# Ledger of designs, part 63: designed miniproteins, single chains, continued (3)

Each design is a single chain, and the fold is of that chain. pLDDT is the mean over its residues in the fold that is shown.

## One batch from the design tools (miniprotein)

Design m10313
Fold by ESMFold2-Fast:
Formats: sequence, C-alpha cells, structure tokens
Structure m10313 (fold): chain A 72 residues (1-72)
Amino acid sequence: MVTLDHEEIRELLDELLKRGEITEEEYLLGKAVIELEELKEAGASDEELAEKGKELAKEISEKTGKDYKFNE
C-alpha cells in the first residue's frame, strides 16, 4: 500500500468539499495539518511550526467564526 502524498490528500479534501461530504471548517483544518506536516518534513523548527500553526488557527477562526488554537 502506497502512502498518499500531500498533493493527493489535498485533492481528496477538494473532492470531499465539492461533494459536500465535509464542512468548510473540516476542509481548512485538513489543509492546515498538511501544511504543518510539509514544513516539518522540510526541516522546520518547533518554533517555526508553532508560528505557522498560530497563523493557520487565526485564518480558520476568521473564516469559521470559531476560536481555534494550535499548540506545540
């Protein structure tokens, strides 16, 4: 079994959102997780991951009207 790469997971998220099988909130959360994993694989520090997580949490909060927070 081949593990899905980040691009394949993004395509699945786009398809699920288009079909109405996930919410905009779930879509944004899924994309945020993928972006953090890509940064981690690229050698980002824990501090860089925390800052990116805060940025993504702010964006999701603004788009969904809910208060999301990411911790290290």
Scores: mean pLDDT 74

Design m10314
Fold by ESMFold2-Fast:
Structure m10314 (fold): chain A 93 residues (1-93)
Amino acid sequence: SSKIASLYTAGAISLIGAEFQIRLLEEGKGDAETARDAINDAETAIELFEEAKKLLEEADLPDKEELLKKLEELIERARELKKRAEELLKELE
């Protein structure tokens, strides 16, 4: 697998983790540790997707613009999840 594909996959796993933890918190399940885990997973997803985007920008690939747009959308989603998790953590502290 290419490094870009590996970073994308790892980022996607972290993003799913953050979404799952936030869902638990929104359902009145989980605690401050769950919120901290969601923040960490969202932040990890941002870092991994940003590294994947940087490498993709340097790569010579025919469908590069579409893949870059998808990564930007995933980064934005991860940032929104981080913000939500931080708000939920504040309510639990």
Scores: mean pLDDT 88

Design m10315
Fold by ESMFold2-Fast:
Order: C-alpha cells, then structure tokens, then sequence
Structure m10315 (fold): chain A 57 residues (1-57)
C-alpha cells in the first residue's frame, strides 16, 4: 500500500525518462513486456502511467 505512493511519485518524477520508467515498473513487479505496455497506456500522463503500473501489478 505504501509502495503505491512511492510508485506514483517515482513514475511522476521520471515520466519523460522511458528507460527509468521501465526499470521502476519492473522493480515493482511488472514484466518487461507489461512495463512497456504501461508506458504506452500512460504516455504523456504520469497519473495514468502510475495507475497502469498498479493495475498490472
């Protein structure tokens, strides 16, 4: 639960760093493929990116 807040903050800080976002999502439990899908879904919107990451976890 606390991890969700950290995930959101990290993704928001690095929303324009694709490689960093992939690493963060994988670290939180997503596979590489799912992390890439989350980026596609959340592209241009950090809140959407964070939600996509959470939903895929």
Amino acid sequence: MEKLKELIEELEKHKDDREKVLEILEKYGLSREQAEEAIKLGKGNPSMLALAGYLLL
Scores: mean pLDDT 70

Design m10316
Fold by ESMFold2-Fast:
Structure m10316 (fold): chain A 100 residues (1-100)
Amino acid sequence: ADEAFREGVRAYENGDYEKAVEYFEQAIKEDPSNAAAHYLLGRAYLKLGKYEEAKQYFEKAVSLDPTLAGAHRLLAESYEKLGKTEEADRYRQRAEQVEA
């Protein structure tokens, strides 16, 4: 799954977010505990405007690694994009506490 993860990062860096999703999904199938793969899959879905999917993968990333940089902030952004402003504000506050 290391190769799938590397190809996913490369696709994401090149702006090919749909291909990044495919590679990160493959990486997660091989290693479901890879918090970074869940985080980057969430980021790819966020770029594609798929906010519900982005939220689910950021929640999984935070569950696997609560110290993962940016995950709480991007979870807040995903809630905001879904119109859930109260939940977004709660996660934004948590992000400030974790990433300070």
Scores: mean pLDDT 84

Design m10317
Fold by ESMFold2-Fast:
Formats: sequence, structure tokens, C-alpha cells
Structure m10317 (fold): chain A 60 residues (1-60)
Amino acid sequence: SEAEEYLKKGIEYAEQGKLEESVEYFDKAAKIYEEKGDYESALEARITEGLLLIKNAVSR
């Protein structure tokens, strides 16, 4: 699905350290899930986004 494609893009950009692009794609994925009434997948996308942002802010 389009939402799953955007979710994959968000993860890919986060792994590359491209956080602005990552956030844009996670937001697009979450909005599509919300529009479909899939609030569980939308929440999972937003949690994954938050965890990746925290990981990138803490240079491990």
C-alpha cells in the first residue's frame, strides 16, 4: 500500500541521517493510516518516528 511505501521511505531516510525527509514520509504514512481508520498502524508509525529521532539525537 502507499502508506507502507511511505513508512519504508521514512525508515530509510532516518537510517541515512536525513531526518527532515524521514519525518515527512512518516507523517504521510500516518495520515494515510488515519484516513483509513487504521489508528493502530498510524500510532505505530508515529512511535517509530519518535524513537528514530531520539536515537539520532543521541549519537551512540
Scores: mean pLDDT 81

Design m10318
Fold by ESMFold2-Fast:
Structure m10318 (fold): chain A 97 residues (1-97)
Amino acid sequence: SREEEIRLIGFKAVKAIEEGNLEEAEELLKKLEEMIKEDPNNAIGWYMLGEVYDEMGDLEKAKEYYKKAIELAENVEKDEALAKVSRTALKSVEEKM
């Protein structure tokens, strides 16, 4: 599914950053951003952007994207599990700031 594809790309981007593979990370991040432009109301896309930017150490962008994921998960998708994990990730980012 599209959601599974978004999760896979996001996971691979995080791993590329962890491994120091900047070229692969940038390519995967660009693909993830393109997918979000195609479906900007998909909460998982914003959550995965938050995860990628958190791993890169861009805590302000990670915070912004987790907040967007929470908004969409709670108000549009009614996905309480995704809202909960996104809130946990947001709190973790705020602790690092």
Scores: mean pLDDT 85

Design m10319
Fold by ESMFold2-Fast:
Structure m10319 (fold): chain A 55 residues (1-55)
Amino acid sequence: MEEVAEAVRDFARNAPPDTIIEFPDSEEGRLAYEAAVEAAREAGKPVDNIRIVPL
């Protein structure tokens, strides 16, 4: 969990602005989504490309 969350945050911070990041609508996917959104906002990046998709 922690390792995955850190990798997700790092990717969200450093991804090109047009990169679409999708997470499954599961407990684990929602946690990863929250980590990615938080990291992107802290880095001043748009969150429009970070999404949850139905399973």
Scores: mean pLDDT 74

Design m10320
Fold by ESMFold2-Fast:
Structure m10320 (fold): chain A 92 residues (1-92)
Amino acid sequence: SDALADDIINMIKQLAERGAEISATREGGTVTLTIKGLSVEELIGTALHFIGLGLDGLKVEVKIEGDTLTVTIGGLSEAEADRIVNTALEVS
C-alpha cells in the first residue's frame, strides 16, 4: 500500500539524517536496501521496524551481517518500489 511505502521512505530519510549510508536496488515490486553506518542498537531497532511492516502486509526479510543491515521488501507495486529506490539515491 502507499501508506507502507511512505513509511519506508520516511524511515530512509530519518536514517540518512542519523548518518546512515543507504543503497537500494529493485527487481519489479521487490526492493533490497543495504544500510550501513549505524550503531548496533540502531541497526536492531531498524530491523525490528521493518519486521513490523512485514506484519502489516509487506513481505520483509532482514539480515544483519557485521555493521550492515540488508532488508528485502516484496509485495510493492513497481511505482512504490521506484519511489523507495529514488529516495535512497537522493540521500546517498
Scores: mean pLDDT 85

Design m10321
Fold by ESMFold2-Fast:
Structure m10321 (fold): chain A 61 residues (1-61)
Amino acid sequence: SPLEKARRALEGLVAQAKATNLTPEQRQELVDSLRDFARALGVPDEEIDKLVEEARKALES
């Protein structure tokens, strides 16, 4: 499903970010890319907002 594809992208994004010392600006770019990718897949805005919040929290940890 579109949501499952977006969630896999989230997992890959978080793993990549944790494997590298990204700046806050680079982390924000990854979050923006996830939002654009999920929207392109047709994920509903409510689910996109949840994915973005999950990504932001994971990247801050």
Scores: mean pLDDT 79

Design m10322
Fold by ESMFold2-Fast:
Structure m10322 (fold): chain A 65 residues (1-65)
Amino acid sequence: LSEKELEAQANIVALAGLRAAYRSAGKTDEAERLQKAIDEAVRLMKEGKYDEAIELANQAIKEAL
């Protein structure tokens, strides 16, 4: 895996963890927003757009915190 691909994967894993935390807290709307961000980041990765996937995931994490 390329360094950027690994970074994108790590950021997606972080989003998935945050989504799980919101689900456990009963914050369904916040969890759903994070799920949409995960889906979009995964789509960008499948297209080879790792920089865009990294930026999207980082922005979603910042907005959730």
Scores: mean pLDDT 83

Design m10323
Fold by ESMFold2-Fast:
Structure m10323 (fold): chain A 74 residues (1-74)
Amino acid sequence: SKEELEEFIKKLEERIEELKKEIERLKKEIERLKKEGGPEEEIKRLELEIELLEGMIALLEGMISWFKKLIEKL
């Protein structure tokens, strides 16, 4: 039903918020490490982790967009 899809969208939006908060923490850690002069390998690992989390957000946003389009047709 429309209500079930709206509830599912809300859960996906909450998950995106959690992932965005995680990215913010990782960005702050990268800034700290850069000010301290490395280690460069650790900075690179954190940058890759951010890229992975950003990719996950993009997938979840795609799912939300698809479900919203489905709701509009109901």
Scores: mean pLDDT 88

Design m10324
Fold by ESMFold2-Fast:
Structure m10324 (fold): chain A 94 residues (1-94)
Amino acid sequence: KKAEEYLEKGEFEKAIEEAEKKLKEDPVKAYTLIGLAYYSQGKYEEAIEYYDKALEIDPENVKALLGRALAYAELGKLEKAEEDFEKAKEILEK
């Protein structure tokens, strides 16, 4: 809850700190929030790193797939972005 509140306020460093406190409780959600915080700062390579960590645990996590796709698109890695968008779409259509 606190991590999402800090993201809404643009307090990205505090959002990351609060998400890190939840790594043992909910690592997929924590990594996805950290990825979103980096993405929101324009730090797309770091965002991808944390979305990758979430997807290692839950390969079908739609939020992590969509976040990584958007970060890949921002970096001009359009083929990788399309792969993640298509996978997220397939999961949502099942």
Scores: mean pLDDT 86

Design m10325
Fold by ESMFold2-Fast:
Structure m10325 (fold): chain A 85 residues (1-85)
Amino acid sequence: KAKELLEKGLKAFQAGNLEEAIKYFKKAGELGSGYAYIGLARALYLQGKLEEAIEALEKAKELNKDDPEVVAAVNEAIAFLKEKK
C-alpha cells in the first residue's frame, strides 16, 4: 500500500509532475510512510510552498523518530527551509 504510493510519487517527481507527486506522497504518508513526507516536502518546496514543506518535514521526523540518521537529515532540511523565510 504505502510503498506502492511512495514509488508512484517518486516516479511522478522524477518526471517533473509535482502535482501528481504531492498527491501520491500525501496518500503514502497518511498510510504511515515517513519517507513519503520527505518526498512531499521536496515537491512542496519546488512549488514555493515553504510553510507546507516544513510541516511535511515535521511529520516525517515524527514518523521516523526511531531512525536517528533520518531525524538528523530532516532536522537539517527544516533548518535550511527556515533560513529561506
Scores: mean pLDDT 81

Design m10326
Fold by ESMFold2-Fast:
Structure m10326 (fold): chain A 55 residues (1-55)
Amino acid sequence: DPGAGLNPIALELARTREPNDEAAIRLAEKLQIRLATQGLDINDRELVEEELAKL
């Protein structure tokens, strides 16, 4: 299962923006790195949506 190690909120939101599954997985990984680097809560959907909008 591609993306099995990714947070489900990050992956769901990435798939909404990227119709290609490989591109969506890469976007979700980038989003997770960005959130972790800033110490942001990946389980806060609104915050994850805001950070994704900056990518």
Scores: mean pLDDT 79

Design m10327
Fold by ESMFold2-Fast:
Structure m10327 (fold): chain A 74 residues (1-74)
Amino acid sequence: SLEELLERFKAAVETIIKQLKEDGYSKEEIKEVVDRVIDLLARYAKENYGLSDEEVEKLREEVKKFADELIEKM
């Protein structure tokens, strides 16, 4: 489902954020990496899960919001 896919993508992005923080990357550098990852995940979801453009955009927005909140709490 879209909800399960969203949870999987949030978990993947959280793992990347935590790893980059532990490795000493800045908030700006982490944001750049995360933005690229989210773009790739959105493309992957469209191509492999048959999501509509509207569903892809919603998934992108939700994951970006989640990532931004995590990075700000660093």
Scores: mean pLDDT 86

Design m10328
Fold by ESMFold2-Fast:
Structure m10328 (fold): chain A 75 residues (1-75)
Amino acid sequence: MAAELAATRERLRELGLEMERAIKAGDLERALALGEELARLRAEALAALGKVSEEEAEELARRSIALTKEELEKM
């Protein structure tokens, strides 16, 4: 569990950096796709920690994706 969470945190960091790079390049479609993957991984990590159910994790991911899309559309 702990090692799997550490690997997930590393992946989230990598995706975050790639998303920032996409935003700086003006590639909003790529930034949104990376944001979707980030939201899903964060939600899965919360479910793995027992803080939310799998259904709640899926709902959190959808909400995060919607917010990311809204923010990118404002840029």
Scores: mean pLDDT 77

Design m10330
Fold by ESMFold2-Fast:
Structure m10330 (fold): chain A 64 residues (1-64)
Amino acid sequence: GPEEAGERALRAVEEDPSGAAVAVAVAEALKYGTPELAREVGELALKRTDDPVARALAEKALAA
């Protein structure tokens, strides 16, 4: 469900902070997670990576 999807995405960012992995995790949280968890994943992404794609997706999550 949406809560499980968001929690999986959050865990994915914690386990692999590489830009590509973080971008995928934020995109999954935006598409399948709750808005609250997507925002949390986005905030964590902005702290963990400087990858421009991941950061753009994170900013979109924070605006949701």
Scores: mean pLDDT 82

Design m10331
Fold by ESMFold2-Fast:
Structure m10331 (fold): chain A 58 residues (1-58)
Amino acid sequence: REAQARILNALAANPEGLSQAELARRTGLSRATVSRHLAVLRAQGLVVERDGRYRLSA
């Protein structure tokens, strides 16, 4: 789905990590939508969280 691609592209462009609020601003998605997709991506091992910031695991 397009929302997942937007989140992954934003994280790839920002290897230092992004907060949920930063992801919402950069992708045009709501914070609720970002939070839901991040939970799925973390469960899949594609994204990691540290100190409220999200990054690609690869």
Scores: mean pLDDT 81

Design m10332
Fold by ESMFold2-Fast:
Structure m10332 (fold): chain A 95 residues (1-95)
Amino acid sequence: MEEAKKLIEKGKEALDRGDYDKAVEYFEQAIKLDPDSPYLPEAYFLLGYAYLLRQDYDKAIEAFKKAIEVAEKLGYPDSFIEELKRLLEAIEKRK
């Protein structure tokens, strides 16, 4: 979806500026706008990353778990899912 992709791009720009609250807002809007989007795993991953940068580790973990769930449902590559699982383990060790 063009609008969901545009919101993801705005969220990435907010991350680059260090505006993590705006990044969270844009990624949540992208998820809400198109819950069946092929971009949904990416949106949840970026939402988790924004929470991680805010040091909101519990919300980051929840978002990454959701990214894995929707990636599995949409048939994303096992390599992507395994990378997310390794990231979750690393976050849990560092918080």
Scores: mean pLDDT 81

Design m10333
Fold by ESMFold2-Fast:
Structure m10333 (fold): chain A 88 residues (1-88)
Amino acid sequence: DPDLETARMLAEYYRARREELAKKLGVESVTTEEIIEYIREKGEKNNQDPEKVERAIETWRLLDRLVEAVEAGRWEEAIALARELLSL
């Protein structure tokens, strides 16, 4: 199922990015809330459009939900979340 494989690939990409950020910050792990705060602070410092910042935050929230759905075997939810992410 191409949609399911896309969902799995996006979930794996999110896990890899979280691990990379944790290593960069010198910690074992980072929470989604910590990533969201990092995005807000970076966006503010770079004088980024608030709507672009909120879009980035929404993307991270959808990715977090996607990882949970994939890990729980909720495949219909995972496919729907992957489609939403790809339409952003």
Scores: mean pLDDT 79

Design m10334
Fold by ESMFold2-Fast:
Structure m10334 (fold): chain A 81 residues (1-81)
Amino acid sequence: MEFVEEFKTMLEQKLKEARELAEKGDIDKVEEIYNVLKSLLDYLRLAAEAFPQDPGLREMVELAQKAIDEIEKLLEEAKKR
């Protein structure tokens, strides 16, 4: 589905931004991206429960969770510095 592919592209862009910000030591901005994606994931989970017949919502939930997991790893790596 087109909208799922667009969502995936957006997540990839946010992950790239988060990695670049983490490398620069701008951890506050990485955490901001994390919080935005976490809120988005919560909304997507609610939408998937309300519309279980929409397969795209389930895929978006999975994609968002993977992005959040990667950003959490970036934040933990930053704590070592």
Scores: mean pLDDT 81

Design m10335
Fold by ESMFold2-Fast:
Structure m10335 (fold): chain A 81 residues (1-81)
Amino acid sequence: MSELERRRRLGEEYRKLGEEYYKKGDYKKAGDYYLQSAFHYAMAGDLRSAAESLKKAAEAYEKAGDLEKAKRLRREAEALA
């Protein structure tokens, strides 16, 4: 497996973990996993998927009450898209 393919797969796995914790109502942990997903997608050069994961992280942190982090992550997502 290439390094690029490995990073993309990690991005997808962390995104799925973010979705699971979001469904459970653990928005802080969901945001943390979506942020990890964005990092791995970005390292794979998949900036579109990284931006989508950053937007999901921002939504999760907003629901967790971390409005400052949500605002910052939305800006980062816009810069990548």
Scores: mean pLDDT 88

Design m10336
Fold by ESMFold2-Fast:
Structure m10336 (fold): chain A 100 residues (1-100)
Amino acid sequence: PVLTPEQLEQLANGERVRKLRDELKELLKRGDIEGAKELLREEALKLGAKEEVVDRALYEGDSEARREIAKLGAGVIATLMSALALMDVDGVLALLEELK
C-alpha cells in the first residue's frame, strides 16, 4: 500500500502515543513516579521542547511552561506532567485509559 507522507506521520504518532501510554502505565503501577516523569521529559524533548521549559513544567509546577509544551502539539504530555506534579497517580492512570 502507498501511503502519503502525512498518513505515515499520523500512523507513527499513533504508535508513539500507544507506546507512551503503555510505558507510563507500567511505571505508575510500580510506583516509579521519577521514571514516569523522566519518560515524559524525554518525549517532550523529542518534540522540540527546551530542556529548561520541560524541567519547569515537570518539577516546578509552572503552568506557562506546560502551555508552551502544549503549543508544540504535546497537549497530552503537558496534561500528564501537570497531574504528576500534583502527585495525582490515580488521575494520571485515568487519563492514560483515554489513550488508544
Scores: mean pLDDT 70

Design m10337
Fold by ESMFold2-Fast:
Structure m10337 (fold): chain A 62 residues (1-62)
Amino acid sequence: GRLEAFAEEGRRHYEELPEERKKLLREIAEKLREIGDLIDEYLRAKKAGDEEKAKEAAEKLK
């Protein structure tokens, strides 16, 4: 599909990058994962009615 073609092009482009840029992209990807986890934690806490946990996750996102 279109997404698969885009992902394959991205992987190929990544492999051709200098090692320093690969390291930076890995660090960015790790940070984006952390942000995603915090958003998921916030949404789960809100759905469960856990206002304290939702507030904690929101504070970490600031």
Scores: mean pLDDT 75

Design m10338
Fold by ESMFold2-Fast:
Order: structure tokens, then sequence, then C-alpha cells
Structure m10338 (fold): chain A 66 residues (1-66)
């Protein structure tokens, strides 16, 4: 699964979200811009869907499935 993640909150919230993403197993994070990241999940479809749902639930985070 490949996601575009845009972080619209303050710097502290952005840092927290980025650290959460890079700390996950089977997740690859690539910066596309100052606040925009490509997130690739190499694990199971269930784990990838769980990540997508978690990100959609976060305030000041915009997620698009690519």
Amino acid sequence: MVLRVTLTGDVTSMIGTVLRLIGRPDVEVEPLGERTYRVTHHGSEESARALLEELKALPHVEVEEL
C-alpha cells in the first residue's frame, strides 16, 4: 500500500507523527516536500489498512491512498 501523507499541524505534532511512522516495521517513508511524505507499507494488507485507518483518525493529518 502506498499513501500520500500531508501534515497540517504545528511542528511538534508533525515531528511526533513522523517518528511514529518511521518507528513502524515494514514501513518506508520518503519526503516529497516540507510537510508531505510518501508512506509505503510492505507488510500484510490487514496491517496496511490498520495504518491507513490510524492516520485518517489523527487530527491535522491528510491521507490519500495512491
Scores: mean pLDDT 76

Design m10339
Fold by ESMFold2-Fast:
Structure m10339 (fold): chain A 73 residues (1-73)
Amino acid sequence: AVAAEAARLEAEADKKQAQADFLRETGKLHSERLAREDEEMAKRVQEQTDREVSKLNAQAEKLRAEAEALRAA
């Protein structure tokens, strides 16, 4: 059923967004902790976290768009 497939894609998108939120929060805490000892390492950790968060958010948006297209069809 199209509705079931759309719901599955939305659930996967929600999972990707939850992963992005978790990574952003834990990455921020880790980077802030590292900044007290090593600012260069903290910057690298923050940049890596930002890239992974952006990737997960892009994946979530793609899945949501696919789910919407399925419901519209």
Scores: mean pLDDT 84

Design m10340
Fold by ESMFold2-Fast:
Structure m10340 (fold): chain A 50 residues (1-50)
Amino acid sequence: SGYDYLLDRGVPISTVLLALQAVNDGKDPSEFKPPLSSYVQEILEIKKKQ
Protein backbone atom coordinates (compact mmCIF):
# COMPACT_ATOMS: atom_id res chain seq x y z
CA SER A 1 0.00 0.00 0.00
CA GLY A 2 1.41 3.41 -1.04
CA TYR A 3 -0.49 5.38 1.62
CA ASP A 4 1.76 4.61 4.60
CA TYR A 5 3.99 7.51 3.50
CA LEU A 6 1.18 9.95 4.40
CA LEU A 7 0.93 8.45 7.90
CA ASP A 8 4.75 8.54 8.21
CA ARG A 9 4.59 12.29 7.42
CA GLY A 10 2.23 12.74 10.42
CA VAL A 11 -1.00 13.15 8.44
CA PRO A 12 -3.95 12.11 10.67
CA ILE A 13 -5.60 8.81 9.67
CA SER A 14 -8.99 10.60 9.46
CA THR A 15 -7.54 12.97 6.80
CA VAL A 16 -6.01 10.03 4.87
CA LEU A 17 -9.41 8.28 4.90
CA LEU A 18 -11.15 11.45 3.61
CA ALA A 19 -8.62 11.66 0.75
CA LEU A 20 -9.13 7.96 -0.10
CA GLN A 21 -12.94 8.40 -0.10
CA ALA A 22 -12.61 11.42 -2.43
CA VAL A 23 -10.48 9.42 -4.91
CA ASN A 24 -12.84 6.41 -4.77
CA ASP A 25 -15.83 8.75 -5.38
CA GLY A 26 -14.09 10.16 -8.49
CA LYS A 27 -13.68 13.67 -7.07
CA ASP A 28 -11.10 16.11 -8.41
CA PRO A 29 -8.35 17.44 -6.08
CA SER A 30 -9.42 21.03 -6.96
CA GLU A 31 -12.74 20.44 -5.11
CA PHE A 32 -10.80 20.52 -1.79
CA LYS A 33 -8.72 23.06 0.10
CA PRO A 34 -5.05 22.44 0.99
CA PRO A 35 -3.66 20.29 2.44
CA LEU A 36 -6.43 17.74 1.60
CA SER A 37 -6.29 18.66 -2.12
CA SER A 38 -2.58 17.68 -2.20
CA TYR A 39 -3.28 14.31 -0.55
CA VAL A 40 -6.08 13.54 -3.04
CA GLN A 41 -3.68 14.40 -5.90
CA GLU A 42 -0.90 12.17 -4.47
CA ILE A 43 -3.29 9.20 -4.08
CA LEU A 44 -4.52 9.64 -7.69
CA GLU A 45 -0.92 9.59 -8.96
CA ILE A 46 -0.23 6.35 -7.05
CA LYS A 47 -3.34 4.71 -8.57
CA LYS A 48 -2.28 5.81 -12.09
CA LYS A 49 1.06 4.00 -11.59
CA GLN A 50 -0.66 0.73 -10.62
Scores: mean pLDDT 77

Design m10341
Fold by ESMFold2-Fast:
Structure m10341 (fold): chain A 55 residues (1-55)
Amino acid sequence: SEVERRARELANRVALEIKELYERAKKSSPSERKKIEEEIQKKIEEVQALLEAVA
């Protein structure tokens, strides 16, 4: 249960980081937006792997 609690806390923090990156991407140049979108995708995959590990 401690692992589940920590996983939720990490997932929430990463979700906030993704939200901030998404807002930044909307105001960025096309080349910068592409880099930010790739970073967002990587973070989403990390959260998905974390959720699978605690299921």
Scores: mean pLDDT 79

Design m10342
Fold by ESMFold2-Fast:
Structure m10342 (fold): chain A 75 residues (1-75)
Amino acid sequence: NAQKKADELLKKGIEALRAGNYEEAVKYFREAIKLDPDNPLAYLVLADAYRKLGKTEEAEKWYQKAVEAIERRRA
């Protein structure tokens, strides 16, 4: 189940974020998005991870994608 695997990766990414392993968190969140591209949470936490890395432009792009994912779920 791709959804369950995406959830597992999301949890690992959040754990990495909490540990300060921002690059590792980015890796997990990107994999979660590949498996479940319509989950807004995955985009939001990826954006936060990029912000923690000081990659402000990347963070802004992923925040925009989170908004788009929210809109797709409502449509």
Scores: mean pLDDT 85

Design m10343
Fold by ESMFold2-Fast:
Structure m10343 (fold): chain A 65 residues (1-65)
Amino acid sequence: SEALARAEARGREHAPLNGLLRETVERVRAAPSEAERQAILDETAARMGVPREAVRAAVDGELAG
């Protein structure tokens, strides 16, 4: 939770922080293979400077909402 909150705050986009997560959700949903989904999560995690698990939790939250 704390790592995710910091990732959102440090998204380097003071405007729509949800935009990056939403884009990641759409990319994950469109990915036909598990390998591509993992690559998308890794890319976003690298950009945010957080572990993949934090990005996955955020993506799961968006998919549930």
Scores: mean pLDDT 70

Design m10344
Fold by ESMFold2-Fast:
Structure m10344 (fold): chain A 55 residues (1-55)
Amino acid sequence: MEEAIKEARKVAEELVKTQPPQVAKGKAEDILVEAGVPPEEARRLGSELVREALK
């Protein structure tokens, strides 16, 4: 789980440079769900990671 969050964070940080935030969020959510994070939790974490990447 921790490895999936780190991967999603890196992807969000890279994608916000070239893509709209909603695209970065979708990619981060997909990574988390693929790693076994429940969809509701993945959605919340994806939003948080993109918000952090933009700061």
Scores: mean pLDDT 79

Design m10345
Fold by ESMFold2-Fast:
Structure m10345 (fold): chain A 83 residues (1-83)
Amino acid sequence: SKLEEFIQRGREAFKKYDTNGDGKLTAEELAKALQDVFGLSPSEAKKIAEEELKKLGVETLTEEQFIELVRKLAEEMLRKSEL
């Protein structure tokens, strides 16, 4: 499914942008990963990254938290593309 394609791309992006190798993405790394997965502009990706970190009350996202965000965004995009 298209959703599984986004999730797989998200897992690959997490590994690419975890430049610290700590198993977490900083706000900057998260924004870059979102740009790669979804083709978002830098400003759009930065806003989404900052909002998710604030919402969860964390400074960094784990792989599990990042994949959950990717799933939510992919579901939104796929829903809109079917209309």
Scores: mean pLDDT 83

Design m10346
Fold by ESMFold2-Fast:
Structure m10346 (fold): chain A 56 residues (1-56)
Amino acid sequence: PPSPEQVERARAALGRDPELDDAERRALARELGVSPATVSRLQARLRAEGELVLYP
C-alpha cells in the first residue's frame, strides 16, 4: 500500500490537474514510486469524497 506521504503528494497533484491523461498519470506514478493503478484509485476516491468536484 502507498505511504501517507505518497497519498498526500498524489492528492496535491490531482487537485492541481484533475484531468490527467494516461501519460501524465503514468509520469506522476513514477515520481511517487507507486503504480498508475494507485494514482487512478486515488483520483476516483478523491472524486467520490468531493475533493475533486468539477462543478460547471
Scores: mean pLDDT 69

Design m10347
Fold by ESMFold2-Fast:
Structure m10347 (fold): chain A 63 residues (1-63)
Amino acid sequence: MDLSPEAQKLLDKAVRLDLEGLENPSKFDELMAESYRLMAEAAELEGDDESAEILRELADKLE
């Protein structure tokens, strides 16, 4: 599937947050929650509501 430019930017930001979380274990849960929310937004933009719901649930569990 061809990702929209908006979805791609959200995924790029999510990847950066994942890397930041690996470098900063004390902030891991916070950064991963933000990453999951960005991935959920990207999934919604691509019409994948099921994945978006799962990703939001994962983010909620980290807060």
Scores: mean pLDDT 79

Design m10348
Fold by ESMFold2-Fast:
Structure m10348 (fold): chain A 90 residues (1-90)
Amino acid sequence: MIEELKKLFDEAVEELIKDPSNLEKRREVTRRLMRKAVELGLPVEAIQLFLHALNKVFNEAIKNKLTPEEFRELAEKYRDELISELKKRY
């Protein structure tokens, strides 16, 4: 579960890091990874925490016009927070 969510988070970041402001790509990636998480049988609460973390990264990247390097640093921070939260609950 935690390792699977970590891989999905990293997959989303790698796909969006080239153009974090691309809202259509963000929606496509989020829908695809959400479907994959559901197909893997991940708990709903874990999926909600994952979505919340991704949305925080994307919203800050768009708001602050982050570079790919800044996006990666922010993504690593929120990924670590997500993993910590998942370890407390599961």
Scores: mean pLDDT 80

Design m10349
Fold by ESMFold2-Fast:
Structure m10349 (fold): chain A 92 residues (1-92)
Amino acid sequence: GTPGAQALIDAFLEAKKAGAKVSLSIEGDNLVLTATGAGPKTIAAFRRAEEELKAAGATVTLTQEGDTITLTVGGLSPEAITAVVLRAIGEE
């Protein structure tokens, strides 16, 4: 299976539960997950996702400026990208 798709979903769900404003975008072959108003729990979830994705061999960049945290992930299959996007759109 594709490494790290679940880690991205988990980070997205944790950010939403913590009350952050979360957006997901596609930039070429990369998934970009951004949370605005990120508290410590959201930051911890993004850091965990970064570590899990890197351990699985994905290309990952994590940036933080104040309360905004962005996770950029490359090396995912089109199927994994689609699964993450559909899951994110389907969340309440």
Scores: mean pLDDT 76

Design m10350
Fold by ESMFold2-Fast:
Structure m10350 (fold): chain A 80 residues (1-80)
Amino acid sequence: SDEERKRIIDDIESLIDGLDDMAKEYKDVNPKAAQVYEDYRKQLQDLLTKLKNGEISPEEALKQLSQLELDYTKRLLEAV
């Protein structure tokens, strides 16, 4: 639905903003963690673009979000 798509868009945009802040905060103290935040932010931005232009369904976006979150979590644990 349009409401479901809008909620997913709003959630991804909020997550992107938080990741950008984290990447900036950690840039000098943990550059490896900062890079993980930045890589995940870029992946989410690509997903957001596809969702906004109708290239993917909300269901496909949620599936891709789950996979990206798993990858991000593993990479972040390796950076700490």
Scores: mean pLDDT 88

